Designed miniproteins, single chains. Designs and how they scored, part 102

Each design is a single chain, and the fold is of that chain. pLDDT is the mean over its residues in the fold that is shown.

## One batch from the design tools (miniprotein)

Design m3535
Fold by ESMFold2-Fast:
Structure m3535 (fold): chain A 105 residues (1-105)
Amino acid sequence: MRLEVDFSTGHAPPTEAERAAVARILEAMVRGYEREPGAGALRGLAEGLREVAEWAERHGVELSLTIEIRLDGELVARFEIRSAEDAREAAEKAERLAEELRERE
């Protein structure tokens, strides 16, 4: 099963805050993948999204991210993240997808 996670930002070029948010998420995804191949990347995505939500809320950072998740080339989820609440909701959905993916393996 091929998992693809694509990020896009509301600004071109990305703002420092947008770059920092994506970096936090990617770092968490890499850590998750290293611990549990397959579903681990999605669990890492959920962890990174919760971290970004807390960071944005504490520092008054505006978010403008779109995250698309594809399995074997098919779009299974799209998250538009403009607030800490959006990031937390996306994290919950990513965690559910991780559980579903793990059940398939």
Scores: mean pLDDT 81

Design m3536
Fold by ESMFold2-Fast:
Structure m3536 (fold): chain A 91 residues (1-91)
Amino acid sequence: NAMAAEAQRHIDRAIELLEEGLKKAKEVDPKLTPLFEQALEMVRKGAEEGPETLRKAAAIVGFAAKSAPDEVKPLFQEARDHLERAAELLE
């Protein structure tokens, strides 16, 4: 299924961006680390459970982006967009 394969690429990209953000957060502001870890757990569950859990992950990531330092903010924003697209494709 081409749509499922496309959704998986978006999920994989979101995970990559959040892992990169987690590494940067540990260096720049370690207080953000739990927020990235929670987002990564939600994305992994969303990949298993479906679009509703992926949307919850996107909401958490989007909330984090609003308060994130400039160094990691674009990573959260891009990850959110990928998660929303993956959820849309899996509907």
Scores: mean pLDDT 81

Design m3537
Fold by ESMFold2-Fast:
Structure m3537 (fold): chain A 81 residues (1-81)
Amino acid sequence: SKEDILNELTKKVLSLVKDEAIKKRIEEIKKKTIEGGLTKEKVLQFAKGVANLVGSTGDKEITEKVAKLIKEALEKIEELD
């Protein structure tokens, strides 16, 4: 399901991020995306939010890994539509 893909993506991203405030914010936007019914708009807002939060860490390697994970998750979600 789209929810399972979002949960797996979030789990992988949280394993890479060390900042607890950023982790909490990512969990909050995931919850809002699921509560919003996983519309294309909400899923894209989730992807942008996660990318921006991870980018704010200044860690280029983590940012690049997370961008790849987001792209793979979005491709899987599009296949379900």
Scores: mean pLDDT 82

Design m3538
Fold by ESMFold2-Fast:
Structure m3538 (fold): chain A 69 residues (1-69)
Amino acid sequence: GNSVIVQAALHDLRRLIESYPSLSEAQKEALREEVERRLAEFAGLPEDELVRRISEFSRELRARLEALS
């Protein structure tokens, strides 16, 4: 269900953030907190909308990480 999808996304996005060695620990912590907050906002959505929102956010986060690097 949604909990499994959210937990998988949390794991994947945390790993994505950690893969950017140029980011400070403070920047990584702030990004991890944002990921947790955003996924909590999506958790109540229907599964198809949840998957779409996670995909959109993942693309946005990747672009932001590249801009910070």
Scores: mean pLDDT 85

Design m3539
Fold by ESMFold2-Fast:
Structure m3539 (fold): chain A 75 residues (1-75)
Amino acid sequence: TPSSITLPVTGEVGEERARKLAEGMFALAEAGVKEITIDFSRATSVSEEAAKILEEAKRELEARGVKVTLKGLKV
């Protein structure tokens, strides 16, 4: 398992996709990943609900010592 991973995200990100992304982030952390970057620079939109889910997942993972970057996240 890599210690660092970057995941590019494209298209529209609503609540359902954000929940699946958050689940993936937690799974990566449990597998031993120490740094996670989710790159939204090519995302068409991120809903307010999606952003809230992703920011909450980031806070919880960072409290566990995992570095999380939500690059280019715009609501």
Scores: mean pLDDT 84

Design m3540
Fold by ESMFold2-Fast:
Structure m3540 (fold): chain A 95 residues (1-95)
Amino acid sequence: MAEDLRRLAELLERLARQLREAKDAPKLERDILVSMALIALSVGALMAERLGDEELARRLREAADRVAAAGDAGDTEGAAETLEETARYLRERAE
C-alpha cells in the first residue's frame, strides 16, 4: 500500500508540473493532461475501494471533481494545485 500511494503521488506531481508548463499550450494538450489526471485519480479511488479504504476513495473522487471543474474552466493552475495537494495527502498516508 505505501509503495502504491507514493507512486500515485509521484504521478500526480509529474502531471501537476506538466499542467503548469502547459498554461499557454494548445487546448488539446491541456485537455489530454487533465484527462490523464482524471484517469489516475479514478483508478486510485477504485483501488482504495477494493482495499476498503473509504476515506482515501472519497478524497480521490473529490480531487477528480475539482480537477474536472478546473479543466472545464481552462484553469490549469487550479488543476495543478489540486493534484499537488492530493499528492501531499497521499505521501502523508504512506508514512
Scores: mean pLDDT 87

Design m3541
Fold by ESMFold2-Fast:
Structure m3541 (fold): chain A 94 residues (1-94)
Amino acid sequence: SMDQINQQINWQIDLMREISQHTSPDIRRQIDRVISAMRSLQRTQSQDDIDRAVDEINTLIDSIDDNPDNPYRFTLYTIVQNMMGQISGMRIQS
C-alpha cells in the first residue's frame, strides 16, 4: 500500500540523516540530494520525480564507490536498494 511505502521511505530517510553525520562532506551532500528527491517523490509521485530520485541514488552509489574506506558503504547500499524497491512499488500503485 502507499501508506506502507511512505512509512518505509520515512524510515530510510531518517537512517540516511543519521549516517550523513558520520560521512565525508561529498557523501553528505549527495545523501541530502537523495533525501530531497525522495521527499519530492512522496509529494508528487510524478515520473519526473521518479527519474530525479533514480538519478540522485545512482550518483550516491558512484560517490560511495569512489570512497571505499567509508565504513557505512554497505549500509548505504542496502538503504538505496530498499529505496529503489519503494520507487518500483509506487510505479505499480500509480
Scores: mean pLDDT 84

Design m3542
Fold by ESMFold2-Fast:
Structure m3542 (fold): chain A 66 residues (1-66)
Amino acid sequence: MLDEERIEELTRKLMEEEGLPEKKARGRAVIEVGTEESLEAMRRAIDRIETLKREELERRREELLA
């Protein structure tokens, strides 16, 4: 899974560059990756809701004018 691969990559980088123990490095990697995923999921949800609202509004306008 993409999130798991990203976590492993970041964990390795933190261990190599900052000298963190594996458990602490993985914990930090999980937080950073989780934050990015949460923000992306939120944006996708907002875009979807906006699209559905525009389509529903146009549909209702057509029915009221018919």
Scores: mean pLDDT 75

Design m3543
Fold by ESMFold2-Fast:
Structure m3543 (fold): chain A 105 residues (1-105)
Amino acid sequence: KPSKETLLNVLRELVEEGKKLLASPNVDLELLKGLIRSLIGVIAQYKNPDETRPLTDEELEELLKKIAKEYGIEIKAPLSSEDLEDVVELLKTLIEIAEKLIEES
């Protein structure tokens, strides 16, 4: 399994990639969704590094809500949303959560 430092470095890279995508005039929905899934996966692994089983989408969403609540960040869109505006807002929320995790490390 990767170390917490390795996971934090991956998280920093994903945050930078997310900021670049959000600043781009061309938004690719599939790239945004892929990045969202990667961010959630890395956050989940960082919080539970000894967890060997894959987390369900429900467990990932509950973990994300718990982390967001700890940092005073509101999740306004579900992980299953196919709406571009919802996906963009979810990515922004995940970037905020990831930056808070990095700051607390």
Scores: mean pLDDT 75

Design m3544
Fold by ESMFold2-Fast:
Structure m3544 (fold): chain A 74 residues (1-74)
Amino acid sequence: MLPKFNPFQLGILRKLLDEAVKKFGDILDVEKALSFILSGLSEEQRNTLIDYVKSKYGDKVSRSQLLDLLETLQ
């Protein structure tokens, strides 16, 4: 089951997404980028989201695709 985030958590995740883009570029490796962005989550929640994103977008993802994903997790 995908985790649900409150507005405060989503604000933090959006900031970490912007930092990941600065660190890795506009096209992100899903495993590397999400391990960085989701470092504050449990291993189970992090792995669930990584698997979901890989199933939906493949091994590479843009900032806009991850932003759209975060909107669905409200």
Scores: mean pLDDT 77

Design m3545
Fold by ESMFold2-Fast:
Structure m3545 (fold): chain A 68 residues (1-68)
Amino acid sequence: SVLELDLALMDLAAQALKTATPEQQEEIQRLVLEYLRRRGELEAQGASEEELKRVILETTKRILQIQG
């Protein structure tokens, strides 16, 4: 579900921030804020669950790339 993926993304971000450098922390925080903004826009436009899932998965991938 979208909720399960959203919670997993938030948990991943929280875990990543615990071991991140200051530069990585800023990038992760920026990505999370961008995600929340995009999700809000998509929800306001009546986007499908599949479109929301795609944005969550893309954001998850980007956080994992920052962690190396």
Scores: mean pLDDT 86

Design m3546
Fold by ESMFold2-Fast:
Structure m3546 (fold): chain A 61 residues (1-61)
Amino acid sequence: MLSYEQLLEFAVALALWEHSQGAPEEEILATLRRYLREVHGLSEEQVEEVVAAIRERLAAA
């Protein structure tokens, strides 16, 4: 099992990769919210923290 920090870093890296492949931001975020919540059991607050990090990184890319 990945730690929360490893999950956050992985989710950000995956989102950046998906975006580079032409996936729309909203689709990436919807998929990752579901994945983090349902597969890894992250809280709503933790999921939104990861989403905020992804949004910041995508805006900078």
Scores: mean pLDDT 78

Design m3547
Fold by ESMFold2-Fast:
Structure m3547 (fold): chain A 61 residues (1-61)
Amino acid sequence: SLEDLIEQLKKDIENFIKEGTERLKKRVEEAQKAFQELTDRLQKIVDELNSLLEEIKKLLE
């Protein structure tokens, strides 16, 4: 019946939205982790540069 087709289509759409939302959430979480790792690496470089600047400052004093 048309009713059965509509019910099946509704179920398929609901499942598609749920799966799509879960995939997007996982991708966002993975991207956030990757950006955090990159930020941590950049912070280490900044810390190393600051250490070098302090060493240079001590040599000039």
Scores: mean pLDDT 85

Design m3548
Fold by ESMFold2-Fast:
Structure m3548 (fold): chain A 95 residues (1-95)
Amino acid sequence: SMSEEAREKILRAADEAIRLADTIPDPFVSGSVRVAAATLKTATKHKEEVTSEDALETADLFDTMSKVVEEVDPEVSERLRRLSEELREVARELS
């Protein structure tokens, strides 16, 4: 079963991503980040175990969106990249 520490890390990363999405002017990037983070948060709350694949899928999306906004908003890009790295770290703990 997933540790309480891993669960808490996922929920914090998801909440940070949702709040970050509200600051992103591009509706595609904002919507994509919000939906992915909300989906991961819901799975974490209702599913007994979130898989490393669930965390990696969300991390990959954050990394992709980070690259999309890199030239327009470097600060948002860096924050998305950090959230991606945090989820990849949690995915390693779940493996």
Scores: mean pLDDT 85

Design m3549
Fold by ESMFold2-Fast:
Structure m3549 (fold): chain A 71 residues (1-71)
Amino acid sequence: GPAEEAKLRARAEALAARLATLPAEALVSIGQIMVKEGVAPELARQAIEAARAGDVDTAARLLAEAYYRSQ
């Protein structure tokens, strides 16, 4: 329900903040693993493209959302 979605969103934001400290190439590698493992592959592909464009903050957020399956 909405309360559980809010908790998952908060966890995703905390993970995104940690991921945003990583270099872009590390975010690309994480995204590639997620695509290979079938973890929200469309979000993971978007994160890879953001990281390749140098948008680390967007890449980190998309990877965290992919991991927790939050929108």
Scores: mean pLDDT 84

Design m3550
Fold by ESMFold2-Fast:
Structure m3550 (fold): chain A 96 residues (1-96)
Amino acid sequence: SEAERQARIRRLAEELKERGVLTKEGDNIVITPEQYREARRLAKEHGVSREELFRAIAYLIAEEMGLPDLPQETIDSFAKALEEAFDILEEKERKK
């Protein structure tokens, strides 16, 4: 169900935060390749897809920016933008 899906995404977001998968360095939020691999591993353990993982990351980034009450539609758009950005970066790295 959607409620069960949202619960899994929220639980993953909480665990990513607890494990420090996102690092704040000055005005930047950084995810290293090692942290991204850890995030993907945790997503699999929680039954969360790669697409849903980006939603969890969007929740964490919004919270770190002081915007925890963003509308669901805004979080979904942000998650989609993150997924597309990571797809482009992964393609560029494979072509180097």
Scores: mean pLDDT 76

Design m3551
Fold by ESMFold2-Fast:
Structure m3551 (fold): chain A 67 residues (1-67)
Amino acid sequence: MDKKLEEEREKLHKDLKERIAAEDAKVAELSKTLPQSVVDAIARKSAIDLTGDAIRQIGDLVDEELK
């Protein structure tokens, strides 16, 4: 159980890192047309959304293990 959760956690960490890189690219594109303060706000929102999705996925894995 611990080993399986550790492996799934590593996979989620890798997926999250790739998604963060994709969001950073979008923010860089927006910085060409929007004020820096707006770009910063969008970047913070993206980070929050990604964190929420990761928490949900971890919850699903725990539920599967604890059946």
Scores: mean pLDDT 68

Design m3552
Fold by ESMFold2-Fast:
Structure m3552 (fold): chain A 56 residues (1-56)
Amino acid sequence: SNAELEALQAKLEAERAALQAKVDGWIAFGNKRQEEVEKKRKEEELQKKLDDLIAS
């Protein structure tokens, strides 16, 4: 029936929106993780240079 088709369409739309929100969350998580890794790497490089200078 038309009512059943409308209900299914509404359900598919809601599921699509929920999946998109999850994808957006994964993208945001990935970007934040990459920034954290880059910051830590720079801090470790600076610390190593400092340690090398103190050891000389």
Scores: mean pLDDT 83

Design m3553
Fold by ESMFold2-Fast:
Formats: C-alpha cells, structure tokens, sequence
Structure m3553 (fold): chain A 87 residues (1-87)
C-alpha cells in the first residue's frame, strides 16, 4: 500500500538521521522525506491519504513530546520506530 511505502520511507529516514549530527544534512534528509511523501500522496486513494496524514500527525506529535521531555536521540528514534511498526 502507499501507507506501507510511507512507513518504509520513515524508517529509512530515521536510520539516515542516526548517522549524522550535521544540522544541514538533517534538514536535507527531512526535506527529502517530505518531498517523497508528497509524491506518494499524489497517487494515494482518498482513504490512504487520510491514513498517511494521521500517521504524519502522530509522527510529529512524538517528536514534539520528545523535545518537551528531553528524550535522547536514541529514545526518540525507538519511540518513532514503535509508532511506525504499530501504525
């Protein structure tokens, strides 16, 4: 499904983010993720599009919670991985 492709892309992006502490490279990877997701959204059904938007909302929520609670990079990555696997 298109949602499964978005989830795989999210996992790939998380693994690449773990490999760099360069803010410019992190921004590039996140922008690449956003662009690739937008292309997948263009070919998704209305039902899949709604699920992808909910997934992205939950993903952003986990990131904000991690920032609020001072989670380590490793803890944030594990929480995001859990979300991707459970969604």
Amino acid sequence: SVLDQVKELALETLERLKETDDPKERERLLNEFAWRVSQLMAVASEEERAKILEFLRRFSEVIREGEKNGWSKEELAERLRELIEEF
Scores: mean pLDDT 82

Design m3554
Fold by ESMFold2-Fast:
Structure m3554 (fold): chain A 96 residues (1-96)
Amino acid sequence: SKVEEALELIRRRLLAGESVELDAREQEWIDALEEAYRAKDPEVLEGLLEIEIELLKERYKKQRDEEELERAIELIAKKFGLEPEKVEEIRKEVLE
């Protein structure tokens, strides 16, 4: 689906540090993802959460900034409406 293509594109580009310059086809995938995100599609929300966690793990590995880590976790928890137990799972995953 266009949504699955968009999630894979975002994950690959951001984790690899590649440019996010999009062509017209890639933009259509992102538009479909944005519409599904606004509709609060659970599969899209889960996919985006997994990407955010992977990006946070990569940033923390390079920076080892605990204050920035806690701030980022708080923003992710607020964005995705996460329960405290899930927040602790994410913290453990990011810290290895």
Scores: mean pLDDT 77

Design m3555
Fold by ESMFold2-Fast:
Structure m3555 (fold): chain A 61 residues (1-61)
Amino acid sequence: MENKRLGEELKELGERLKTSPTSASAGGVFIAAGYFYENFEELSELVKKKKEEEELRKKLE
Protein backbone atom coordinates (compact mmCIF):
# COMPACT_ATOMS: atom_id res chain seq x y z
CA MET A 1 0.00 0.00 0.00
CA GLU A 2 1.11 3.58 -0.75
CA ASN A 3 0.87 4.59 2.92
CA LYS A 4 3.43 1.93 3.86
CA ARG A 5 5.91 3.24 1.26
CA LEU A 6 5.36 6.81 2.42
CA GLY A 7 5.88 5.70 6.03
CA GLU A 8 9.23 4.11 5.15
CA GLU A 9 10.34 7.21 3.19
CA LEU A 10 9.41 9.48 6.11
CA LYS A 11 11.38 7.30 8.55
CA GLU A 12 14.44 7.44 6.26
CA LEU A 13 14.13 11.22 6.00
CA GLY A 14 13.76 11.47 9.79
CA GLU A 15 16.89 9.36 10.30
CA ARG A 16 18.86 11.68 8.00
CA LEU A 17 17.59 14.73 9.92
CA LYS A 18 18.55 13.13 13.26
CA THR A 19 22.22 12.97 12.19
CA SER A 20 22.31 16.81 12.31
CA PRO A 21 22.08 18.44 15.78
CA THR A 22 20.21 21.43 14.29
CA SER A 23 17.39 19.23 12.89
CA ALA A 24 17.33 16.31 15.38
CA SER A 25 13.91 17.26 16.82
CA ALA A 26 12.41 17.54 13.31
CA GLY A 27 13.89 14.09 12.58
CA GLY A 28 11.97 12.64 15.52
CA VAL A 29 8.71 14.11 14.21
CA PHE A 30 9.23 12.63 10.72
CA ILE A 31 10.07 9.21 12.19
CA ALA A 32 6.86 9.31 14.26
CA ALA A 33 4.85 10.33 11.17
CA GLY A 34 6.48 7.45 9.26
CA TYR A 35 5.30 4.96 11.87
CA PHE A 36 1.75 6.35 11.65
CA TYR A 37 1.64 5.99 7.85
CA GLU A 38 3.28 2.55 7.96
CA ASN A 39 0.58 1.34 10.39
CA PHE A 40 -2.24 3.48 8.97
CA GLU A 41 -4.57 0.55 8.12
CA GLU A 42 -4.08 -1.05 11.54
CA LEU A 43 -4.58 2.24 13.39
CA SER A 44 -7.63 3.05 11.23
CA GLU A 45 -9.22 -0.31 12.14
CA LEU A 46 -8.48 0.22 15.85
CA VAL A 47 -10.12 3.68 15.79
CA LYS A 48 -13.15 2.24 13.95
CA LYS A 49 -13.49 -0.58 16.49
CA LYS A 50 -13.15 1.82 19.43
CA LYS A 51 -15.83 4.13 18.03
CA GLU A 52 -18.22 1.18 17.57
CA GLU A 53 -17.56 0.02 21.16
CA GLU A 54 -18.12 3.55 22.52
CA GLU A 55 -21.39 3.91 20.58
CA LEU A 56 -22.59 0.52 21.87
CA ARG A 57 -21.66 1.43 25.46
CA LYS A 58 -23.64 4.69 25.25
CA LYS A 59 -26.75 2.77 24.07
CA LEU A 60 -26.40 0.23 26.89
CA GLU A 61 -26.23 2.72 29.77
Scores: mean pLDDT 73

Design m3556
Fold by ESMFold2-Fast:
Structure m3556 (fold): chain A 91 residues (1-91)
Amino acid sequence: SEAEQSILAYERKHGVEMTPEREKEYEEALKRLLENPDDVKVSEEIIKEFEERAKKGDLRAEEIVSLARMNIAIVKLIEENEEKKKLEALK
């Protein structure tokens, strides 16, 4: 009942219908991002799944998409740093 009231308060505040099934989807997506931070494909799949919801004003989906984009940016930065080290080793 308290969980249901919290969901209804979230829906009212954010203008999005939050069901137990939808909250589970967000929890599973967050878990996948946290367990696979270096997997760009996982992050890209999550962005594709939640991007349209985020654009419609779903703040929970926006947070998940932002985390996925951050993971991709971190992986790209690591790859750029590794390439820089390889180039320096050739000098």
Scores: mean pLDDT 76

Design m3557
Fold by ESMFold2-Fast:
Structure m3557 (fold): chain A 81 residues (1-81)
Amino acid sequence: DKDVEKGNELYEQSLSALYQGDGKRADELRQQAIELYEKSDQLLAAGVLSDLGLYYRVYYGKTDLADELFKRARELAEKSK
């Protein structure tokens, strides 16, 4: 739970950085958030990554980034057992 909460904080900071035009900082913060989610639960991490991919596709039109997040989510779900 605490790793998920910290991951959510880093993810929110990643969105703030993206809105400010700092894509590199946003990528770094997003990767840190993903690492924390993976430490908690791989299935939970897969779900979060799928939601993030949908968010980037819908609000930013970043289909390539969304596809990579969906691919990562699928790989984590497959490795969860």
Scores: mean pLDDT 75

Design m3558
Fold by ESMFold2-Fast:
Structure m3558 (fold): chain A 71 residues (1-71)
Amino acid sequence: SRLEELTRREIALVEAELPEVRDPEMREEAERHLALAREAFAAGDYETALRHAIEAEIAIGMDRIKQALGL
Protein backbone atom coordinates (compact mmCIF):
# COMPACT_ATOMS: atom_id res chain seq x y z
CA SER A 1 0.00 0.00 0.00
CA ARG A 2 1.03 3.64 -0.42
CA LEU A 3 0.88 4.17 3.36
CA GLU A 4 3.28 1.23 3.92
CA GLU A 5 5.66 2.63 1.25
CA LEU A 6 5.55 6.14 2.74
CA THR A 7 6.04 4.82 6.29
CA ARG A 8 9.02 2.64 5.25
CA ARG A 9 10.58 5.71 3.59
CA GLU A 10 10.03 7.91 6.66
CA ILE A 11 11.56 5.29 8.99
CA ALA A 12 14.58 5.02 6.65
CA LEU A 13 14.97 8.82 6.67
CA VAL A 14 14.93 8.90 10.50
CA GLU A 15 17.51 6.06 10.62
CA ALA A 16 19.77 7.98 8.19
CA GLU A 17 19.54 11.28 10.15
CA LEU A 18 19.76 9.88 13.69
CA PRO A 19 23.62 9.64 13.75
CA GLU A 20 23.77 13.44 13.16
CA VAL A 21 21.74 14.28 16.30
CA ARG A 22 24.04 15.93 18.86
CA ASP A 23 21.73 16.88 21.75
CA PRO A 24 21.36 13.90 24.14
CA GLU A 25 17.71 14.72 24.99
CA MET A 26 16.69 14.99 21.33
CA ARG A 27 18.65 11.81 20.49
CA GLU A 28 16.85 9.88 23.26
CA GLU A 29 13.46 11.22 22.08
CA ALA A 30 14.20 10.35 18.42
CA GLU A 31 15.49 6.86 19.35
CA ARG A 32 12.40 6.19 21.50
CA HIS A 33 10.02 7.15 18.67
CA LEU A 34 12.06 5.24 16.07
CA ALA A 35 11.81 2.08 18.22
CA LEU A 36 8.03 2.54 18.53
CA ALA A 37 7.74 3.20 14.77
CA ARG A 38 9.62 -0.04 14.01
CA GLU A 39 7.43 -2.07 16.41
CA ALA A 40 4.20 -0.67 14.91
CA PHE A 41 5.50 -1.26 11.35
CA ALA A 42 6.36 -4.90 12.16
CA ALA A 43 2.80 -5.31 13.51
CA GLY A 44 1.33 -3.91 10.26
CA ASP A 45 0.08 -0.73 12.01
CA TYR A 46 1.39 1.72 9.43
CA GLU A 47 -0.61 4.71 10.74
CA THR A 48 0.92 4.38 14.23
CA ALA A 49 4.36 3.71 12.72
CA LEU A 50 4.13 6.85 10.56
CA ARG A 51 3.04 8.99 13.56
CA HIS A 52 6.08 7.82 15.56
CA ALA A 53 8.42 8.36 12.57
CA ILE A 54 7.11 11.95 12.31
CA GLU A 55 7.66 12.48 16.08
CA ALA A 56 11.26 11.27 15.63
CA GLU A 57 11.69 13.75 12.75
CA ILE A 58 10.38 16.55 15.01
CA ALA A 59 13.01 15.66 17.65
CA ILE A 60 15.72 15.68 14.95
CA GLY A 61 14.42 19.07 13.76
CA MET A 62 14.55 20.43 17.32
CA ASP A 63 18.19 19.29 17.57
CA ARG A 64 19.01 21.32 14.42
CA ILE A 65 17.25 24.38 15.88
CA LYS A 66 19.12 24.01 19.20
CA GLN A 67 22.44 23.75 17.31
CA ALA A 68 21.59 26.88 15.26
CA LEU A 69 20.79 28.79 18.50
CA GLY A 70 23.89 27.53 20.31
CA LEU A 71 21.79 25.68 22.91
Scores: mean pLDDT 90

Design m3559
Fold by ESMFold2-Fast:
Structure m3559 (fold): chain A 81 residues (1-81)
Amino acid sequence: DALAAWIRARLAAAGLSISDATLARIARELAQFTQGDQAAIDAILDRVIAATPAGGEVQVRHVVEVLVEESVRELKEIVLG
């Protein structure tokens, strides 16, 4: 899966590991949340990398936290301009 391979390579470049099961789940969730917008996926992954301990393993919770924050940001932009 091209998206999953790209996510793994990007996380590895940042010194982070990820399990195959978590990678498959994250690739699916990011594709659905962003509607396949590569720039949005890249921005979310930058935030996941920043939130994950150095040399650590990326967990589903790290991605969910970023997606929740992004949803709140989008709602604020709609309401506050």
Scores: mean pLDDT 79

Design m3560
Fold by ESMFold2-Fast:
Structure m3560 (fold): chain A 94 residues (1-94)
Amino acid sequence: AERARRLAEEALREGERALAEARAALASGEPVSLGEAIGLVLRAVGALVTAELARELAEKLGVDLKELVDKAIKTGEEALRAAREVLDRAAAAE
């Protein structure tokens, strides 16, 4: 039970961090390096995959983590969308 919760909490934290970094980059109006943009996309993907794994593990263990998992997935999806926009801007600047 504890492991599924920790994965969901980790996914949410990483998703929120990636989302905040992506939003800050977009708000600055200046493109980040292509390497930094790629790293941000990979972190957002990792957070989303971890959230989906936490959902599967919670289902297998019979633990109700639906609200936490749904929030982590939504945050990861928003982070990935924002990170992809950062990547588009970084690529256009090369």
Scores: mean pLDDT 87

Design m3561
Fold by ESMFold2-Fast:
Structure m3561 (fold): chain A 74 residues (1-74)
Amino acid sequence: SEEERKENLRYALKLLGADDETIEKVLAGDSSALPELMRKSKISPEGLLRVLNLAYRGASKEEIEKEIKKAQGL
């Protein structure tokens, strides 16, 4: 469902270190916080896109965490 997809996106953003304000902005379509989040999480724009797409497609929390670590070079 749409709500489950949003919950998955919230989870991915939270793992990347986003606070609640940043998460709400991103979910509302405000991308202004993404550059700072990428710097803080040490993830590339390509890596962020892969993580968010995986979360949006309903991947498990374990799969999301694994993709984040991979995108960070871990």
Scores: mean pLDDT 80

Design m3562
Fold by ESMFold2-Fast:
Structure m3562 (fold): chain A 88 residues (1-88)
Amino acid sequence: SMTKALVTVVAKAPDDFSDEQMRAAAEAIKKRVEEVEGVLHVSASVDPAARTITVQAETLEEKAQEVADTAKKAAEAEGLTVVSVTIE
């Protein structure tokens, strides 16, 4: 299928995380999401003021749930708290 979905996962860093640790976590999550079959593009961004990491993946629609689950698990593995998961 050529139908695409955008998966957005927002995760909050613990108060003791440095900006460098947040950037490292964002890169680790991005790499894990890139490994999922059907992922077309992944970006990860850090907002140091909000202490949030946002991961966005453009994926095949049929893979969107798998990508969302992968990003959520990767964020939790990095010690982050997932605050939202959106598929559109």
Scores: mean pLDDT 87

Design m3563
Fold by ESMFold2-Fast:
Structure m3563 (fold): chain A 107 residues (1-107)
Amino acid sequence: EKEEYIKKAESHLQEAQRLLDAAERGLKIGKEIDPALVPTAERYLAEVRRLVEDAQKHLEEAKNGSVEEAKKHTEEIERLTQRAREVVDRLEGDIVLALSRKGEAAA
């Protein structure tokens, strides 16, 4: 039971770490497309980084706690990972919109 929750928590955290990598790539791409995106992209990156750090803390609590605590912390890691996905989706949307604006200006 506890081992099952920890495995799920580790899976969610791995996804959150992939989302952090995506946010870092998004900042780099956004900067190349439109420097005006940088302050907003940096805020999104900072938010995703904080969510990953919180998820890491919850994983440690899950490993050190009871079965009930492991379940609770795993559910929280899932919520934090979902929030990170929403932030990355917003960043990707901002980049797509900026690309669209540049295409119109170049035409």
Scores: mean pLDDT 85

Design m3564
Fold by ESMFold2-Fast:
Structure m3564 (fold): chain A 132 residues (1-132)
Amino acid sequence: KMLLLSQARGYLSNANNYFRNAENNFEKGMKEGPEYLYKAAKYFQTASTYLLNASRLLSGIPLAQKAAEKARDASLLLSAASSLLDLAGHYLQKGDKEKAKRYMDGAKDNMRQADSLLRQAQDLVDKVEKSM
């Protein structure tokens, strides 16, 4: 139990680090160009993978079901944000700034929701660990 929970915490920490790197590249993409939106998409996809791995480990722990659900939901939102940023980068590269902005706005909404869910998953893991 404790070992699996510690491993899940590690995956959530890695997801958070890649999420922050993606946010930094997203902000640069809005100012400097499409290459930063593509980098943000890649980092969100990596964060999504770590969240999915955390969710799978947490699903094996009887007290961590809610944390597993939050991690899975955050994973899906970051995967969607990744796809939207790839589209935004493509349209920005083609000079379609209005279409690029629409996809960036959609990605930003998914990022905001995923950040909240990731924080909730981390808090729930901390509470479960202290209860064991």
Scores: mean pLDDT 88

Design m3565
Fold by ESMFold2-Fast:
Structure m3565 (fold): chain A 59 residues (1-59)
Amino acid sequence: SKAEEAARAARAAEGAEVRAYLAGMPVDQTSARGRAASRAAAERHGLSVEELRRADSLL
């Protein structure tokens, strides 16, 4: 449970950092370039594409 709490806190911190990063970057999700940028951001922050998709649904 403590490991789960630490993982949740880490995810919240990562989510805030990703959100701040995306606020500085024009990302067009409808274009191939926008999708490539999202994938690059996921790889840079150690997030999976699925985790990025979940974060996107909260925006």
Scores: mean pLDDT 60

Design m3566
Fold by ESMFold2-Fast:
Structure m3566 (fold): chain A 89 residues (1-89)
Amino acid sequence: AVDEALAASAAIGAVLLQASANPTKGTTFTQDGATLTLTADLGPDTVIDFSLTADNSLVLTGTDAAGNAALSGSIKLSPGAAAVYASIL
């Protein structure tokens, strides 16, 4: 469903906003039923990258200014949600 791609996008967007407005350190990714929560503690120069894999997984990686991993996450999408993501990535 489209909701799966939207939920992943919203969590990623929240991390980006947190990194931009109030840079902190550390990160956790949790799932509570249908709700995905990504808590970021990122430095001001953290770069976040997104990719869609051939097996319908959305992968997020965050790298700090020194090239160290600051954030990582992966979510498995339904075929329908992956198709939506492939259209916008």
Scores: mean pLDDT 56

Design m3567
Fold by ESMFold2-Fast:
Structure m3567 (fold): chain A 85 residues (1-85)
Amino acid sequence: MEEELKKLEKKAKEYKERLRELLESDLSKEEQAERLRELLAEWQAFMQELAEKLGNEKTEELAEKLKELLEEIQALELELGERIS
């Protein structure tokens, strides 16, 4: 569990960093939309793999941390979506 929590935090940090870099880029709306789709697909794949690996071993601590990280990521995804729209 602790190892999986650390992995989640590391991947979430990397994903947020990539989202911020995209948000700060001078790329066209079309290029930003394409990159965002790629990043979302990578994040979803990671989350699915994590869920499969953990199975029924989800603890309250992991669930709380996951909720916090997902809220932070959703805020960045919404900000990017507004710029692309």
Scores: mean pLDDT 73

Design m3568
Fold by ESMFold2-Fast:
Structure m3568 (fold): chain A 68 residues (1-68)
Amino acid sequence: SMEEQLKEAEEKLKETEEKMRAEKDLGRAIDIAVETMVEMKKTLSPEVVKKAGERLQEILDEWLKERA
């Protein structure tokens, strides 16, 4: 169901956030975010991917603010 896919996306995003926070290099952090998005696009429905993309943007913004 869409709800199950949203929960799966949220769990993957949480793992991605933890991996990104562990990286000191901006390029590596961006690569992790991009890889997660590409994987989600292949596995999840377009509507779930759109919501996941919005969350990934938030995670990346917070990562950048923390390191500015």
Scores: mean pLDDT 79

Design m3569
Fold by ESMFold2-Fast:
Structure m3569 (fold): chain A 72 residues (1-72)
Amino acid sequence: SAMAKEKEERERLVEGLARVLELADRISATRSVDGELPESVSEEALREAREMLDGVEKRRKENVEKVKKKLK
């Protein structure tokens, strides 16, 4: 059971990394063309990045809180 959960977590992380890399590639490609990000593309990229960062940070805080509860 634990090993099965670990495999599922690894698969989710790989998919998450692929999405992050896709976003990074989009930002990098746009910047390399004009040296600057177009406002519309920059806003979309920032929204996607903020959503990803919020999700990661929220899960991290939840995990820390669960650990604190177990220690008390």
Scores: mean pLDDT 63

